Designed miniproteins, single chains, continued (3). Designs and how they scored, part 58

Each design is a single chain, and the fold is of that chain. pLDDT is the mean over its residues in the fold that is shown.

## One batch from the design tools (miniprotein)

Design m10007
Fold by ESMFold2-Fast:
Structure m10007 (fold): chain A 119 residues (1-119)
Amino acid sequence: SALKERAIAEGLRRAREVVERFEAMENPSIEEAVRLLEELREAALGILSTGDPEAIREVRELVERVLELARKSGNEGLIEIAELLLELVEAYEARDLEKATELDEEIRKLIEEIRKSLS
């Protein structure tokens, strides 16, 4: 539908903007990086839930770029969030909505734990 096509286009635009902001940052704080990962998660879920294979592939490429940035940071928590985001994409590729829901809950809990550790 036209609404689905617009949702995918806008979601992908927002997801790309988040990844580009992350790539442009020199020495982002863990707090800033976690915020960007949370924004990417929200944008990605809107796209992934459509089940569109081409849109899911685009999200996968964006998540893989973020995983590379997380690995370069050397921060184990950021790496774990990015790896779980990739597993979330793979769950949607497999149409395993139960696993996708569980992975999303794990990502949210990990983000909360990291934020609490920074206080």
Scores: mean pLDDT 87

Design m10008
Fold by ESMFold2-Fast:
Structure m10008 (fold): chain A 70 residues (1-70)
Amino acid sequence: SMEEEKKIRENEREKMKISLAYHDEALKEAEGRDKKEKQEILSKYNLEAQKKINELDRKLAEELGIPVPS
């Protein structure tokens, strides 16, 4: 339906916004750090971004009536 398509598009935009924001913050915090510290910082921000993305996907699935794995 058009309503489902709208929710999917909103979910995609929010996920992109989260990914870009966390990546930008990671790069700022990683500035001037050594290679190992940069990798650890990027990994930390990637993990936090993925948690937010997973929550959005769960919410979308719930709104669309799709079963989510426990």
Scores: mean pLDDT 84

Design m10009
Fold by ESMFold2-Fast:
Structure m10009 (fold): chain A 88 residues (1-88)
Amino acid sequence: RPATLDELLEEYSKVASEEQVELLRKLLTVAAELYGLTDAREIMEAVIEMILNPSEEELEAVAKAFGKEKVTAEDLRDLLLKALVEDP
């Protein structure tokens, strides 16, 4: 079981594309920094909560991390889907 964000991303890199790993890294890093989390499970749970009920502050942090002017709750869900699912 991965304990840290880096360990989680290392394990994920074995089964995911480089693009998927980078997308997930950015999303996990936003949650970790906003909430001061280091445990991989807590960081993942925080990302899931952000997807379900994003705050303005969370959406702004994601927009900044991805170099976008704004990110909506729908955009955030699409980013997580792309990070976790291999879509054509």
Scores: mean pLDDT 78

Design m10010
Fold by ESMFold2-Fast:
Parts: C-alpha cells; sequence; structure tokens
Structure m10010 (fold): chain A 111 residues (1-111)
C-alpha cells in the first residue's frame, strides 16, 4: 500500500516533525515515533495544522508518562477509529504501559 501525500501535506508534515523534535526532545524515542505516526495519519486525513499543533502541545504539557500514554491512546481512537494503523499504534502504547508496570493502563489502552 503506497500512501501519496500532496506536496502541501509533505510541507506541513515536515513542519510538524520539526515541532515534535523540539517539543518532545526530552521524551523517549518510542513516544516521539508514536506521536509522529499519529501526526502523519492526521495530515493524510486532512486534519488542520492548528489542531495537530494543539494535540502536540497538550501531549507535551501532560505532567506524567501515564497521562501522556492515556491521552495519546484516546487521540488515536478519536482520529483513526477502526484503522489498522490505529490498532498497531495502540498495541505499541499498551506494550509501553505494560513494560512500565501499569497493567491496568495497558488493558484500558488495548480494549
Amino acid sequence: PRIQLTPEQLETLRKLFEYIKEKLKDQSEDLKLLVGSLVKEMVYLGVSEEEIFELIDKFANLPTRREQLLYLAEEIKKYLPDSESAKLMLEVLGGLAYIDGDYELAEKILK
């Protein structure tokens, strides 16, 4: 499956990835990649640049890793319902919660 982004979508995505790099610089690599994956799908779906920046800002300002994982899981479910990409991202998020020892959060994310 080949996803073709328009030149405008590619430019928006580059801006968003640079913003993620700066805003999430102190975050784990796995979380940066998951946020990047969600953002890419949102750009593909035509979600506004402003709405995506707001999502990144809200995520970055959450005080705990638990709240960050839960927020990202809910945003994935909101923007990408029943997609294969959503399922894969949620499985990774649930795995991260499980590795953190938060088994209740892992179960909640994977449902």
Scores: mean pLDDT 84

Design m10011
Fold by ESMFold2-Fast:
Structure m10011 (fold): chain A 69 residues (1-69)
Amino acid sequence: TVTVTKEAKAGEVVTLTFTLPSDQPVTTHVKIETKDKTEEGTSQHPASRTVTTSVLVKEDGKVTGTATA
């Protein structure tokens, strides 16, 4: 499991890159925490050593992504 956290400002596109120890299918869970709300989403990716996901942040906050193989 790999976790990446970035602080974000309103209107920013946050790109999270996960580097994995082996080439295998990965599930990513992204949590966007803002002052007013928390949004969470899960996505599955094909086998890869590097997985990238991008999210548009509507309000200032924190983006936390977790990649699990």
Scores: mean pLDDT 76

Design m10012
Fold by ESMFold2-Fast:
Structure m10012 (fold): chain A 110 residues (1-110)
Amino acid sequence: SKLKRASEYIQEVRKRAKEAGLDPSIFPEYLDLEALLIKAEGKSKVKGIEPNTLYAAAFLAAQDGDLDLAELILYGAGEFIYTDVFDKLGISKSELESLVEKLTEKSKKK
């Protein structure tokens, strides 16, 4: 299911963050993923979701070719802000910015 796959990407982000020596609070575990996916499928935004974890999880989903899941994960994440935290996860600024642009264009298709 989409919820299961989203959860697996979030766990992978948290694992990589821990291995990189980052504080786990930068990538919190507690997200309302079910509400996020339901509202995103209805093309409604979900607010109050932790953005760092969602942007990193969406990047991993997109790298596996799951652009639909990546778009849904990002839909509630809020404003995109790139920080040095992503570099420590092995995620480049240019790749993440390109993904956000690609998903924004994808969301304009009916």
Scores: mean pLDDT 66

Design m10013
Fold by ESMFold2-Fast:
Structure m10013 (fold): chain A 55 residues (1-55)
Amino acid sequence: SMSPEESLAAASALPGRGRSAALGALAKDMGDQEAFRLATEGRAEEAERRLREHL
């Protein structure tokens, strides 16, 4: 599978709903419950920023 860095880059490139869904899936895989919450609330930019701190 893709590295965490590659997965974050791919998710961040998706528009709208796709970006939020992909970031949520990545947050769940990384065990970050807060990033998952941010993504499910449509706060994609905040979820992305939080997940980037893991890299």
Scores: mean pLDDT 81

Design m10014
Fold by ESMFold2-Fast:
Structure m10014 (fold): chain A 61 residues (1-61)
Amino acid sequence: GPPPMPESLPEVTDEQIAELRRLAAERGLTRPYSDAVLASYLRLTEHDVEQAVELLLAVEA
């Protein structure tokens, strides 16, 4: 098939940050994370909130 076209990575959304914060709290991470910290985890996981929460747990546990 044709080569994949280059795609720009979208910016992290406030909804993704809020979802990650909620999931982290559900997993027992009740620390007050800043939006910037949560956005950094989302960028590292290419906006995969489930992977971002697992990464956050691995770093914080």
Scores: mean pLDDT 75

Design m10015
Fold by ESMFold2-Fast:
Structure m10015 (fold): chain A 100 residues (1-100)
Amino acid sequence: MEVLPDADRTVAGALAFLDTLAARHPELRAFTEALRRAIEWAAANMDPERTATFAAALMIVAQEALTDPEAARASLRRLGAELDVPADVTEAVLAALEAA
């Protein structure tokens, strides 16, 4: 197995987790798709370290959404503010979570 940089490994791990989550919870497919799009936005607009931090934090939000959707919404809003993510990116994920 090729050794990837830490940031690339974190992003790859996050995307693999979203694939697993979508397979186990088809009802959350729109939400996992919105999370994937947010990670893709970060990869295009942020440095690798910030992208990895954002991807890792979104995995925590995804896990929270399974047990406490309101906690997940609060975590996503806090994360967006901390990493200076545009409101439209975070709102797209929030809308997908509400639709699930």
Scores: mean pLDDT 77

Design m10016
Fold by ESMFold2-Fast:
Structure m10016 (fold): chain A 89 residues (1-89)
Amino acid sequence: SISEQLERIEEVAREIGEEFEKAFADVKLEKGTKLKHNGLEIEYEETEEGIEKYKVTFVVGDERYTVEEVVDTKEQKMLKKELSVEKLP
């Protein structure tokens, strides 16, 4: 079931996210920053004043997952959240 696969993916993503937060707890994210740790990549970009874009990429098995978020930091509002899955060759 696709639903069961999504639940497992969300669980793995949570575990990876926790490990990443621990690894980069003391790292200050700056505009144009790209961080990489244990197959997890995070890109941070400010597209215009107060509009921040985060792109998180990670690989599980033979699939690459990309989560893209656009946040309005002045209004503390999520403008966009997108998940894409790509099968690796």
Scores: mean pLDDT 67

Design m10017
Fold by ESMFold2-Fast:
Structure m10017 (fold): chain A 80 residues (1-80)
Amino acid sequence: MLSKEELKEEVEKLFQDAINKVNKEKDPDLLEEMLKSWREYVEDLKEWAKKNYSEEDYEEFKKFLEEKLKEFEDEVKKQK
């Protein structure tokens, strides 16, 4: 099982890769698809963390994920 810190590092890596793809994408429909996929990824991770982490670790990780989702939404809006 990944620790909370190891999972945060993995999410950061995936986030940077996804942002790089957003910055290269010119198709608004594909940008919306990328945003939808990232939202689904965040919700899946929240559900997984709720089942696998303590309440305190889950709340901390949830806030981290919500911050990353907000950053992703802002980058998609900037690219459009």
Scores: mean pLDDT 82

Design m10018
Fold by ESMFold2-Fast:
Structure m10018 (fold): chain A 92 residues (1-92)
Amino acid sequence: KAEEMRELGRKRAEELGLSEEAKEKLGEIAAEFAERSELPLEEVKKRWEERFEISREIAEKLREIGEEIDKEIEKRKKIMEETGKSTLEILK
């Protein structure tokens, strides 16, 4: 049933630490997945869970990569600012 899938989607979004708005949207996506499927609820639930598990692993990896990239950008920005100041001092 669409309502059961909506609740499942919201629960999974909560486990990912997503915002309340994102929980509602993921719930709606899961409900629409059920409505578009002619399969019994058990099969829809199983297929959605399998797809979500793959998406969750990808999201976790992207989050880790994003954090590493953000830290690297901050480090490089500081180095560029320090190097720029040093170069200007030398050019005096």
Scores: mean pLDDT 68

Design m10019
Fold by ESMFold2-Fast:
Structure m10019 (fold): chain A 90 residues (1-90)
Amino acid sequence: MARVEALAEQLAAATLAGDVARLDALLDEMQATLQPDEQREVTLEAIVRILKASPSLSDDEIAELERLIERTPDEAVRERLREALEEALK
């Protein structure tokens, strides 16, 4: 429920702020406290929120999004997220 949404909001905020240390801390906390399917759901929601909130992304923000995508363990989900990022950058 709200826990996935709250973590997704925090990941999106950290990515948009360029706070790599906060991003890594949040991802490590998720790995320690959440199941792999929950981690995937939070990461997907975070990326969707970032793409909706940022119609124009800086190179640094793009690099951070790519890092989040690369940390996604599911190859099919990772491909879908890359396509979504490419579409948002048009």
Scores: mean pLDDT 70

Design m10020
Fold by ESMFold2-Fast:
Structure m10020 (fold): chain A 95 residues (1-95)
Amino acid sequence: SEEQERAAEEARQNAIKNLATYDQQFKQDSQKAKEYIEKAVESAESLIEATKYYGSAAANAHNVARADPSLAPTYEKEVEELKKELAKAGAELEK
């Protein structure tokens, strides 16, 4: 709808204005996710925290991609790598 198109464009403009913030948050959340992933192989609490930071990183990566689509492949790759490491840690914890 026309209202959905206007909402999407407004969201895009807001994303562009906040691109640097989303990038910084992605980097911080990704780093925290990695730190908790290392602990998650032996700690369910760390697996929960890793999952939360992974989710936040993925959301910020999406916002970066919306602001600048040329950056999407790089951020999508980093998010997918975090997802794989998180899955490995969870599998090791269950052993």
Scores: mean pLDDT 86

Design m10021
Fold by ESMFold2-Fast:
Structure m10021 (fold): chain A 57 residues (1-57)
Amino acid sequence: GVPDASSAEKNKKTIEEAMKKLGASERAARATGNLAASMGPHAAYVNALLAIREAES
């Protein structure tokens, strides 16, 4: 099935908020949210973890 626009928007916001909670910059959080919309949930999660590690470094 193809996700509807509302599901994609919710996923983007959820990832942005999760990354901000974990100390990622707002720019990194937004970039990861945008990638989530095109790559699917697994890739989005991995990208979020990578961005968080970069922010901690």
Scores: mean pLDDT 61

Design m10022
Fold by ESMFold2-Fast:
Structure m10022 (fold): chain A 63 residues (1-63)
Amino acid sequence: GKELEEALKKALELAEKWGEFWKKKLGPDAVVEIERDEESVKVTVKNEKETIERTFYAKDFLL
């Protein structure tokens, strides 16, 4: 429903901000990948030295 769509938008918005934050820290060679499904948004930020991942669940934005 609309609540789930709004929750996913909030999850995506935070995921994008989190990815931008880490891209700035890891340097200009860092790659940001965002994967979305019906219940979550996964962000991966990686460079030659390290990989960091975080998943934002829509359910966490319904509370």
Scores: mean pLDDT 82

Design m10023
Fold by ESMFold2-Fast:
Structure m10023 (fold): chain A 100 residues (1-100)
Amino acid sequence: SKEELIAILEKMIANVEKTIEDLKAGKISVDEAMTLLLNAAHETLELAKKENFPEELIEKIEEVYRELLEARGRKASEEEVLKVAERLIEALKEMKKYVE
């Protein structure tokens, strides 16, 4: 249902925001944050495809997922990881607005 999908998106946004806050506070490592963000981006992409979100939005999420995979491979800085995480939050918020 629409209400269930909104609740799922809100939980996903909160989880990514917590990962960002924990990384900024030094509570988790960059490697731990990367694992959490990759899982979140993958789940977001699967949800967007399953629920038939617009292709433009799916492409944005795919780009974020690819950037996270590349960043992990080259041991990106905390600053780069935070930048990609913020883009994931933007995509999730856009998904929520689309459903609302």
Scores: mean pLDDT 88

Design m10024
Fold by ESMFold2-Fast:
Structure m10024 (fold): chain A 100 residues (1-100)
Amino acid sequence: MLSEEEAKKLAEENDKIMNDRSLSPEEKAKKIVDLAKKKGAKDIVVTLKEMTPREIETFEKLFELAKKNGLRLVVQAGNREDFLALLERLEKTYPPVVKK
């Protein structure tokens, strides 16, 4: 279990990984999930900065890996429209099992 301070530091580290231009979308997703598992986190907190194709692909890979590892993805967005657009895209690519 993470303290509030440890959870905040983990979220900041996740955002640094998301901003690392040397990493592919798949490498970013794997590194974030591995870090969460190493720290014993149940939630992955990442910030959506913009709806670029590369960032969207990173979120799609991250959502898939988080789901496979039993982790919850928590997206922080400064823009509600970008957040809703990301959710719509994720639902199209990875439809929620609950809505039959």
Scores: mean pLDDT 72

Design m10025
Fold by ESMFold2-Fast:
Structure m10025 (fold): chain A 80 residues (1-80)
Amino acid sequence: MEELEKKVRDALIKLGVPEWIAELIAKTAASAARNPSLSVEQFYNLIYSSLVSLGVDEETAKKAAEIAAKLVEEAKRAAA
């Protein structure tokens, strides 16, 4: 799961998300990947809403949530 945190954090920083927000989202992604009751769609909606609420523009928030959700989906499939 440390690998997932690093991938999510690095991807979000490259999109222009502030480092401290990228770190928070990365930790949330690692938790989401370990939670079988949390769907990828629920995770996407949570991250998108959180980023927009923190002042990230909608287009950047959408891209960041999409990348984070994709990485969580890959981690969930690897664990199955």
Scores: mean pLDDT 81

Design m10026
Fold by ESMFold2-Fast:
Structure m10026 (fold): chain A 77 residues (1-77)
Amino acid sequence: KLIEALRAAGIEARQGSRPDEVVIKVPEGKTAAEVVAALQAAGIDAMIGRKPDEVVLSVSEETTEEQIQKVVEILKA
């Protein structure tokens, strides 16, 4: 699962307000805008969260294991 993969990578992640939303904390050294742009380029719907250091990901049944790994790669880079 996306949240479990993110936490295993050392990224703080939690369930959003909707079942299809995951909220992540932007890693040190990155901006929310950079993370959103990289995720969107990878085909993941994302937006800046309520705080400037949070990003909200939209996940669906179309979200692949490869896309989950790409999210982890972007956040760890």
Scores: mean pLDDT 75

Design m10027
Fold by ESMFold2-Fast:
Structure m10027 (fold): chain A 76 residues (1-76)
Amino acid sequence: IEELVKEALEHEQRANEAIKKGDYEKAYQHYLEAIRLFAEAANRAKQEGNTSLAEELQKRIDELEKKYEEVRKKLK
């Protein structure tokens, strides 16, 4: 779980950097990957019975989905 969260945060950071450079396609890909990794971490937390961690990770996913949609709008 820890490695999945770390990798997800790294992709979120790369997406934020891409936005600063105007590279919305790259930002879009990195946000999508961050969401995927957080979702995998949340599923593992559920399997381990860590409901509080799974709920916290779901909140992170919800925030990233909003950023993902904003970036998607910039691609059109």
Scores: mean pLDDT 80

Design m10028
Fold by ESMFold2-Fast:
Formats: structure tokens, sequence, C-alpha cells
Structure m10028 (fold): chain A 68 residues (1-68)
């Protein structure tokens, strides 16, 4: 099972690729994804594994929303 930090890095790379092709319609999802990514990174730095896990799952959900 990849670590939470590894999961975050994978999702961050995927988000970066989605941001390059984001439409104006997707901008609210982009803003939310950036906010959640920032919070996830802070939780990881604080060692708050439970909060980091929840935020990483929210990042994954937002990335899937952007793919639709």
Amino acid sequence: MPSLEEQFQELAKEAEELLKKATAEQLPLVDRLLEVAHQAQQALRAGDEATARELIEEMRRLIEEMKK
C-alpha cells in the first residue's frame, strides 16, 4: 500500500495535468482541489494521518469529477 505522502504526490501530478486542460466550467473544482491539496499537505507535515487520509480521498474525488 503506498504511503499517504506517495498517494498525495501521485494525485498532485494528476491534478497538475488536469489543470493544464481545465475549462472555465471546471474552475470551481480547480479552486476546491487546490484548497484541499494545501490542507492535505499541511496535515501530512503535522503528522495528522487521519485528516491527511480524508483530504487525500477528497482530492481523488475532485480529480474524478474533473475527468467527467
Scores: mean pLDDT 81

Design m10029
Fold by ESMFold2-Fast:
Structure m10029 (fold): chain A 114 residues (1-114)
Amino acid sequence: VLEGIKLFQEGKYDEAIKILKEEAEKGNRTAKARLVSLYVYLGKIDEAEKIVAENPDDANIYGWIALTYYEQGKYEEAVKWAKKALAIDPNNPVAHFVAIKLAQDGKLDLVLEI
């Protein structure tokens, strides 16, 4: 998990994907969430959607997608995915973090949608 995150921070995206994929296959939920976030960040939306389809009840995956869209300035997409996360788990910390950040940015109309 730490190795995959470090490779991402160093811009070694192919190596980061390989490590996160291996850790996700071993059942590491954090690695799976980071892998889906990385796919969204790289614009590999088809790969991210495949992970979502295989894990429809995993609120953390939706939360991390929402955070990634928020960090890209894609606020409408961030709201859409945060709402999906909170519908599965009302206490999801990543989705709540996205809602707080949108409120701090003055995007109150978007926060009311969550």
Scores: mean pLDDT 77

Design m10030
Fold by ESMFold2-Fast:
Structure m10030 (fold): chain A 87 residues (1-87)
Amino acid sequence: LKQRMLQLIDELEAVVREQADPALAERMLALLRQLRQAIENDDLATAQRLLKQLLDLVRTQADPALREALYPLIEELAKLLLEMEKE
């Protein structure tokens, strides 16, 4: 689970660097860096909070194309975080 979540963060970072405007990219990459650290430290509560902050930022600030690219990755990451809470 952890390895797949870290892979999804790498994919999210790649999409953000490629498609987001510089100001939005800076904010999203900062959240993704914190999210990676929380996952690496098994801090699931912080990871859930950061993922919610990222999703809110995407909903309010991303254009439709960026949202379409990011939503599936965020959804998969959210599902994996729920699976880690069970284990």
Scores: mean pLDDT 83

Design m10031
Fold by ESMFold2-Fast:
Structure m10031 (fold): chain A 115 residues (1-115)
Amino acid sequence: KLDEVLAELKAKLREIAKRYGLPESLIPDDIKSVDDLVEAAERLIERMTPKEAVRAAYELMNFAGELADRAIKEGDPEVAEALRRLMAHFGDLAARIAAESDVEVPEFELRGAGG
């Protein structure tokens, strides 16, 4: 169910915020849509250094992909499609930040998270 996936992504955003020393209050309590989640993620990433932002965006991309694979296995292709769109958004965000900030993309674990 989309609500459960949004709750997991919200928890991931709060984990990332805590890990990078940012206030978890940047992530609103009332994330009810994919668009709300994107806005929350972008607000969080805007407060990071470019290198941290690129890493966080790729981490969110990979996590969304893992959730998409789970949704496919559970027989929920509509949720999987929404998550694949989130993957594309976070991947594009990471590439844009890297290009705008002249940041070399750091070597880290990139997982194939869709098919």
Scores: mean pLDDT 78

Design m10032
Fold by ESMFold2-Fast:
Order: structure tokens, then sequence, then C-alpha cells
Structure m10032 (fold): chain A 76 residues (1-76)
């Protein structure tokens, strides 16, 4: 939930900056798709690879990815 909300905020901000009008339903679908892809990658990566990947992202993207990482890591 926390990660999904951060992804929704990130997508909404990006859409506004590009002048794209997205419905709440489209934002939710895109956020869910992004979450599933990110979670799948995180499960296959080492902690070092994850930190290197995060360092290349914007602060807002880092927050969203760290929230996904926290939720995925709570499974182990």
Amino acid sequence: MKALEKLKALIEKAAKEEGIELSEEEIERLAEEAYERAAGMIRKMSDEQIEEGLASLSPESQEAMRAILEEVRKEE
C-alpha cells in the first residue's frame, strides 16, 4: 500500500509535467504494473545492485523504490 501510493504520486507528477491528463483509474493501473515489475526485479537482485540502481534515480523515485523494497523484504 505505501509503495503503491508513492508510485501513484510519482506518475501523477510526471503526467502533469508532460501535460498529460490521466484518470485516477489509469494512474492506479500504471502504479500496479510498475510495482509488479519493480518487485520482480528486486527479488532477483543483491542489496548492492539495488543500492546502485537507486543512486541513479531522482529522490522521489528513490522513495518509491525503497517503499517497494521494504514491502518485498518483509517476506523474508
Scores: mean pLDDT 77

Design m10033
Fold by ESMFold2-Fast:
Structure m10033 (fold): chain A 58 residues (1-58)
Amino acid sequence: SSMMEQRIQDDIREAMARMSLWTKNFDTAEKEISKISDPEKQKELQKLLEAEKKKYLE
């Protein structure tokens, strides 16, 4: 696949991860984040996951 196709897949996975975080489905969010090819975007979403888990799980 082209780099453009990979970028689109990463954007879709980011949207799915953010939706999962919003609905407190942390396992699904973590799984979607792990599939993101862009390491910078993956780190950003991992930080969001950690922040949301901290607020929810103590």
Scores: mean pLDDT 81

Design m10034
Fold by ESMFold2-Fast:
Parts: sequence; C-alpha cells; structure tokens
Structure m10034 (fold): chain A 94 residues (1-94)
Amino acid sequence: MSDEKRKEFMEYNDKVTELLTEAARLMRQMEKAAKQDSQEAKKLYAEMLRKAEEAKRVAEEGEKKTGDYSKEFRDQALKAADAIKARGEAVVAA
C-alpha cells in the first residue's frame, strides 16, 4: 500500500472514531433523558442515528479508498455503529 493511502486511512480512522464517540455520547444522554423527558430522548435518538449513519458512510468510503489496509477497521466500525443504533432503538421503544 502507498504512503498516500496510509495517510488517507489515518484521516478516515480519526473521523470515524470521532463520529462513533459522538454517537455513543448522544446515546448515553438519551438514556438519561428517557428517565425524565421522552420527547428530549427522541430528539437525542434522531441526532445519534445521524452520527452513527455518518460514521458507517465514512468507514465504507475509507475502505473503498484504502482497500485491504482498512477492511478490518471498516467492519469493526460498522459493527460499533450498529450496536449503538440497536441500543438507542431499544431505549426509545421502551
């Protein structure tokens, strides 16, 4: 793999990590809000979904650009985003 693709991978890795961290933070805020205000919890859920979906898109784009070097990272990022989405859905549905 070329040095330029390695650098691109690092940029995608940083962006995906940032988005997943934001989604996890919003999910935790939603869990707290669900105990006090269901409407606020639904707003936080929608924002969390947007961040999780963006993380999946960036991870898929990163794999497409950097190939074999990032396949494991892309798969792990998609699983992490789906886990956050599933947990958020369960909280809102309760």
Scores: mean pLDDT 81

Design m10035
Fold by ESMFold2-Fast:
Parts: sequence; C-alpha cells; structure tokens
Structure m10035 (fold): chain A 71 residues (1-71)
Amino acid sequence: MKLDEIKEAIREVAELNKAGKTQEEIDQLIARYKAEGKDEVAETIRRLIGEEDVDTVMLRLQKEIEKEKKS
C-alpha cells in the first residue's frame, strides 16, 4: 500500500543523505516512483527534501502508519 511505499522511499532518501549521495541520485529515485505511477510517493520525497530533515519526517510518518494499520 502507499503508506508502506512512502515509508520505504523515505528510508531510501535518509540512507542517500547519510551516505553523502548527490541530488541526482535522489532525483532518479523520484523519477522511478513517478514511472511506476506512484505520484504520491514521489511528491512525498520532494517535500522531504524541501521542508524538513528526513529523521523528523520519519518519526511523524511512523506514528501515522501505526494509526493507519490499527484501523
């Protein structure tokens, strides 16, 4: 489901940031999700880069995913 895919994408972005990877690699990740028709995942990655650090967003999304899975 989309929430699980978003969590995985955010984890990938966090790994790229920790490894000191280039913006090009992150852009390729975004393009891959768009090509798969997962526009919501791609847009979530774009927002992460623009607004918050990935660790903060990961904590927030972990709580949202837990709530979603309970319901």
Scores: mean pLDDT 66

Design m10036
Fold by ESMFold2-Fast:
Structure m10036 (fold): chain A 120 residues (1-120)
Amino acid sequence: LSKEQEEFLKEIFEYARENNIPPPPGYQSIKEFNPTMAAVIGLALEKNGELELSEEQKKMIAEYLQSLQREDGSIGEDVNTRNLNLTDVVYGLIIGLGLEKYAPELIKKSKEYLKKEGLL
């Protein structure tokens, strides 16, 4: 992440803290800044109409989440945060917001991962 991208995600994170938004699957709380939590929350708020993200901001988030994808198709920074539910949520948000063009590998690998786990 660039400094500008990290500052943008920090703004989403502080909004989430101020509005008591629940943490995404795999995370215990939103007390400490985490860019993956902020990215997922940002897309969820956009989908719910609570936040208006520019196309550039949505592209950045989709590309960032794609960069976190593991070889097995799961999404997360490590074994404590990555899980089936986070991968399912991210996949659904990217599809639901029409962002597949920014994250084609994420869609491909998540689809195969979720099919293997019986969710698709």
Scores: mean pLDDT 77

Design m10037
Fold by ESMFold2-Fast:
Structure m10037 (fold): chain A 71 residues (1-71)
Amino acid sequence: SNAELRRLRDELLRRAFEDPAAAELVRAAIQTEAPWLRSLSLDEVEADPARSAELTALLRRVLAEIDRMAA
């Protein structure tokens, strides 16, 4: 859902602010796995259920990677 997408985005921004390693993981994942974000605004992503689901899945995976590195 778009609510989950917004929650994940806000959490990743918070984690990136607190940890440079987390910031690098987020940056690298977006650049390599969501290059279409360069041509789409976040509002356009939220308006497209398939794109919203794809980005939500990516952000969930990135959060899991950050948590794995912290363990």
Scores: mean pLDDT 81

Design m10038
Fold by ESMFold2-Fast:
Structure m10038 (fold): chain A 55 residues (1-55)
Amino acid sequence: MVIEWDEDAPLEEQRATLEELGRLIAETLSPEDYRRFRAGLDTRLRVLEEEQARR
């Protein structure tokens, strides 16, 4: 299964997509290369988590 990004999807689905993408990339890249990629992913995930955490 390929993971396709949809920015208009619900926040839960967007987060799930980013988490799955991160897992696939982690399996493919070296830890060093993954760290660089993960920096961008973590920024996006943090924004989504903050939006979901608004109570």
Scores: mean pLDDT 67

Design m10039
Fold by ESMFold2-Fast:
Structure m10039 (fold): chain A 91 residues (1-91)
Amino acid sequence: DEVEKEVEKLIEELVEGLRELGAENTELVREELKELYKLALESDEVLELLKEAAKKYKEQLEKEKDPRQREAGELVIEFLEKVIKLIEEAK
């Protein structure tokens, strides 16, 4: 349960960072991230897909020319990497 609380804290930090960069409607992002976390915790297959998605997104981010979009993407990657590590350590 402590892992769930830590993930919720990371989601809040990401949402706040995205708001500072001008992101709107961050509530949908919060809900989607919570659902993704629950699925990855219950399924090793989902966790592996999440790792692959994070790697691909990081590669795409290297080609991003908009500095604001790049900063937002870096926040997302940092969030995903931390959440993946927490889930792996909890299993």
Scores: mean pLDDT 78

Design m10040
Fold by ESMFold2-Fast:
Structure m10040 (fold): chain A 59 residues (1-59)
Amino acid sequence: SLEERERELADYERIVNLLKEKGMTLEEIQQVLDRLSAARKAGKEEYDKLLAEIEKELS
């Protein structure tokens, strides 16, 4: 749905900005996004867990 897509884009923008601030390359950023995409397909709990781990690592 459009609402689900908008939430995904917000998460995407937040994570991409954090990774860019850490000096990650576009290739490295894409790898992180691919992992998040795979976790989302596995389920909400896996996605939320991975997202939290990435944000904690970048903090």
Scores: mean pLDDT 79

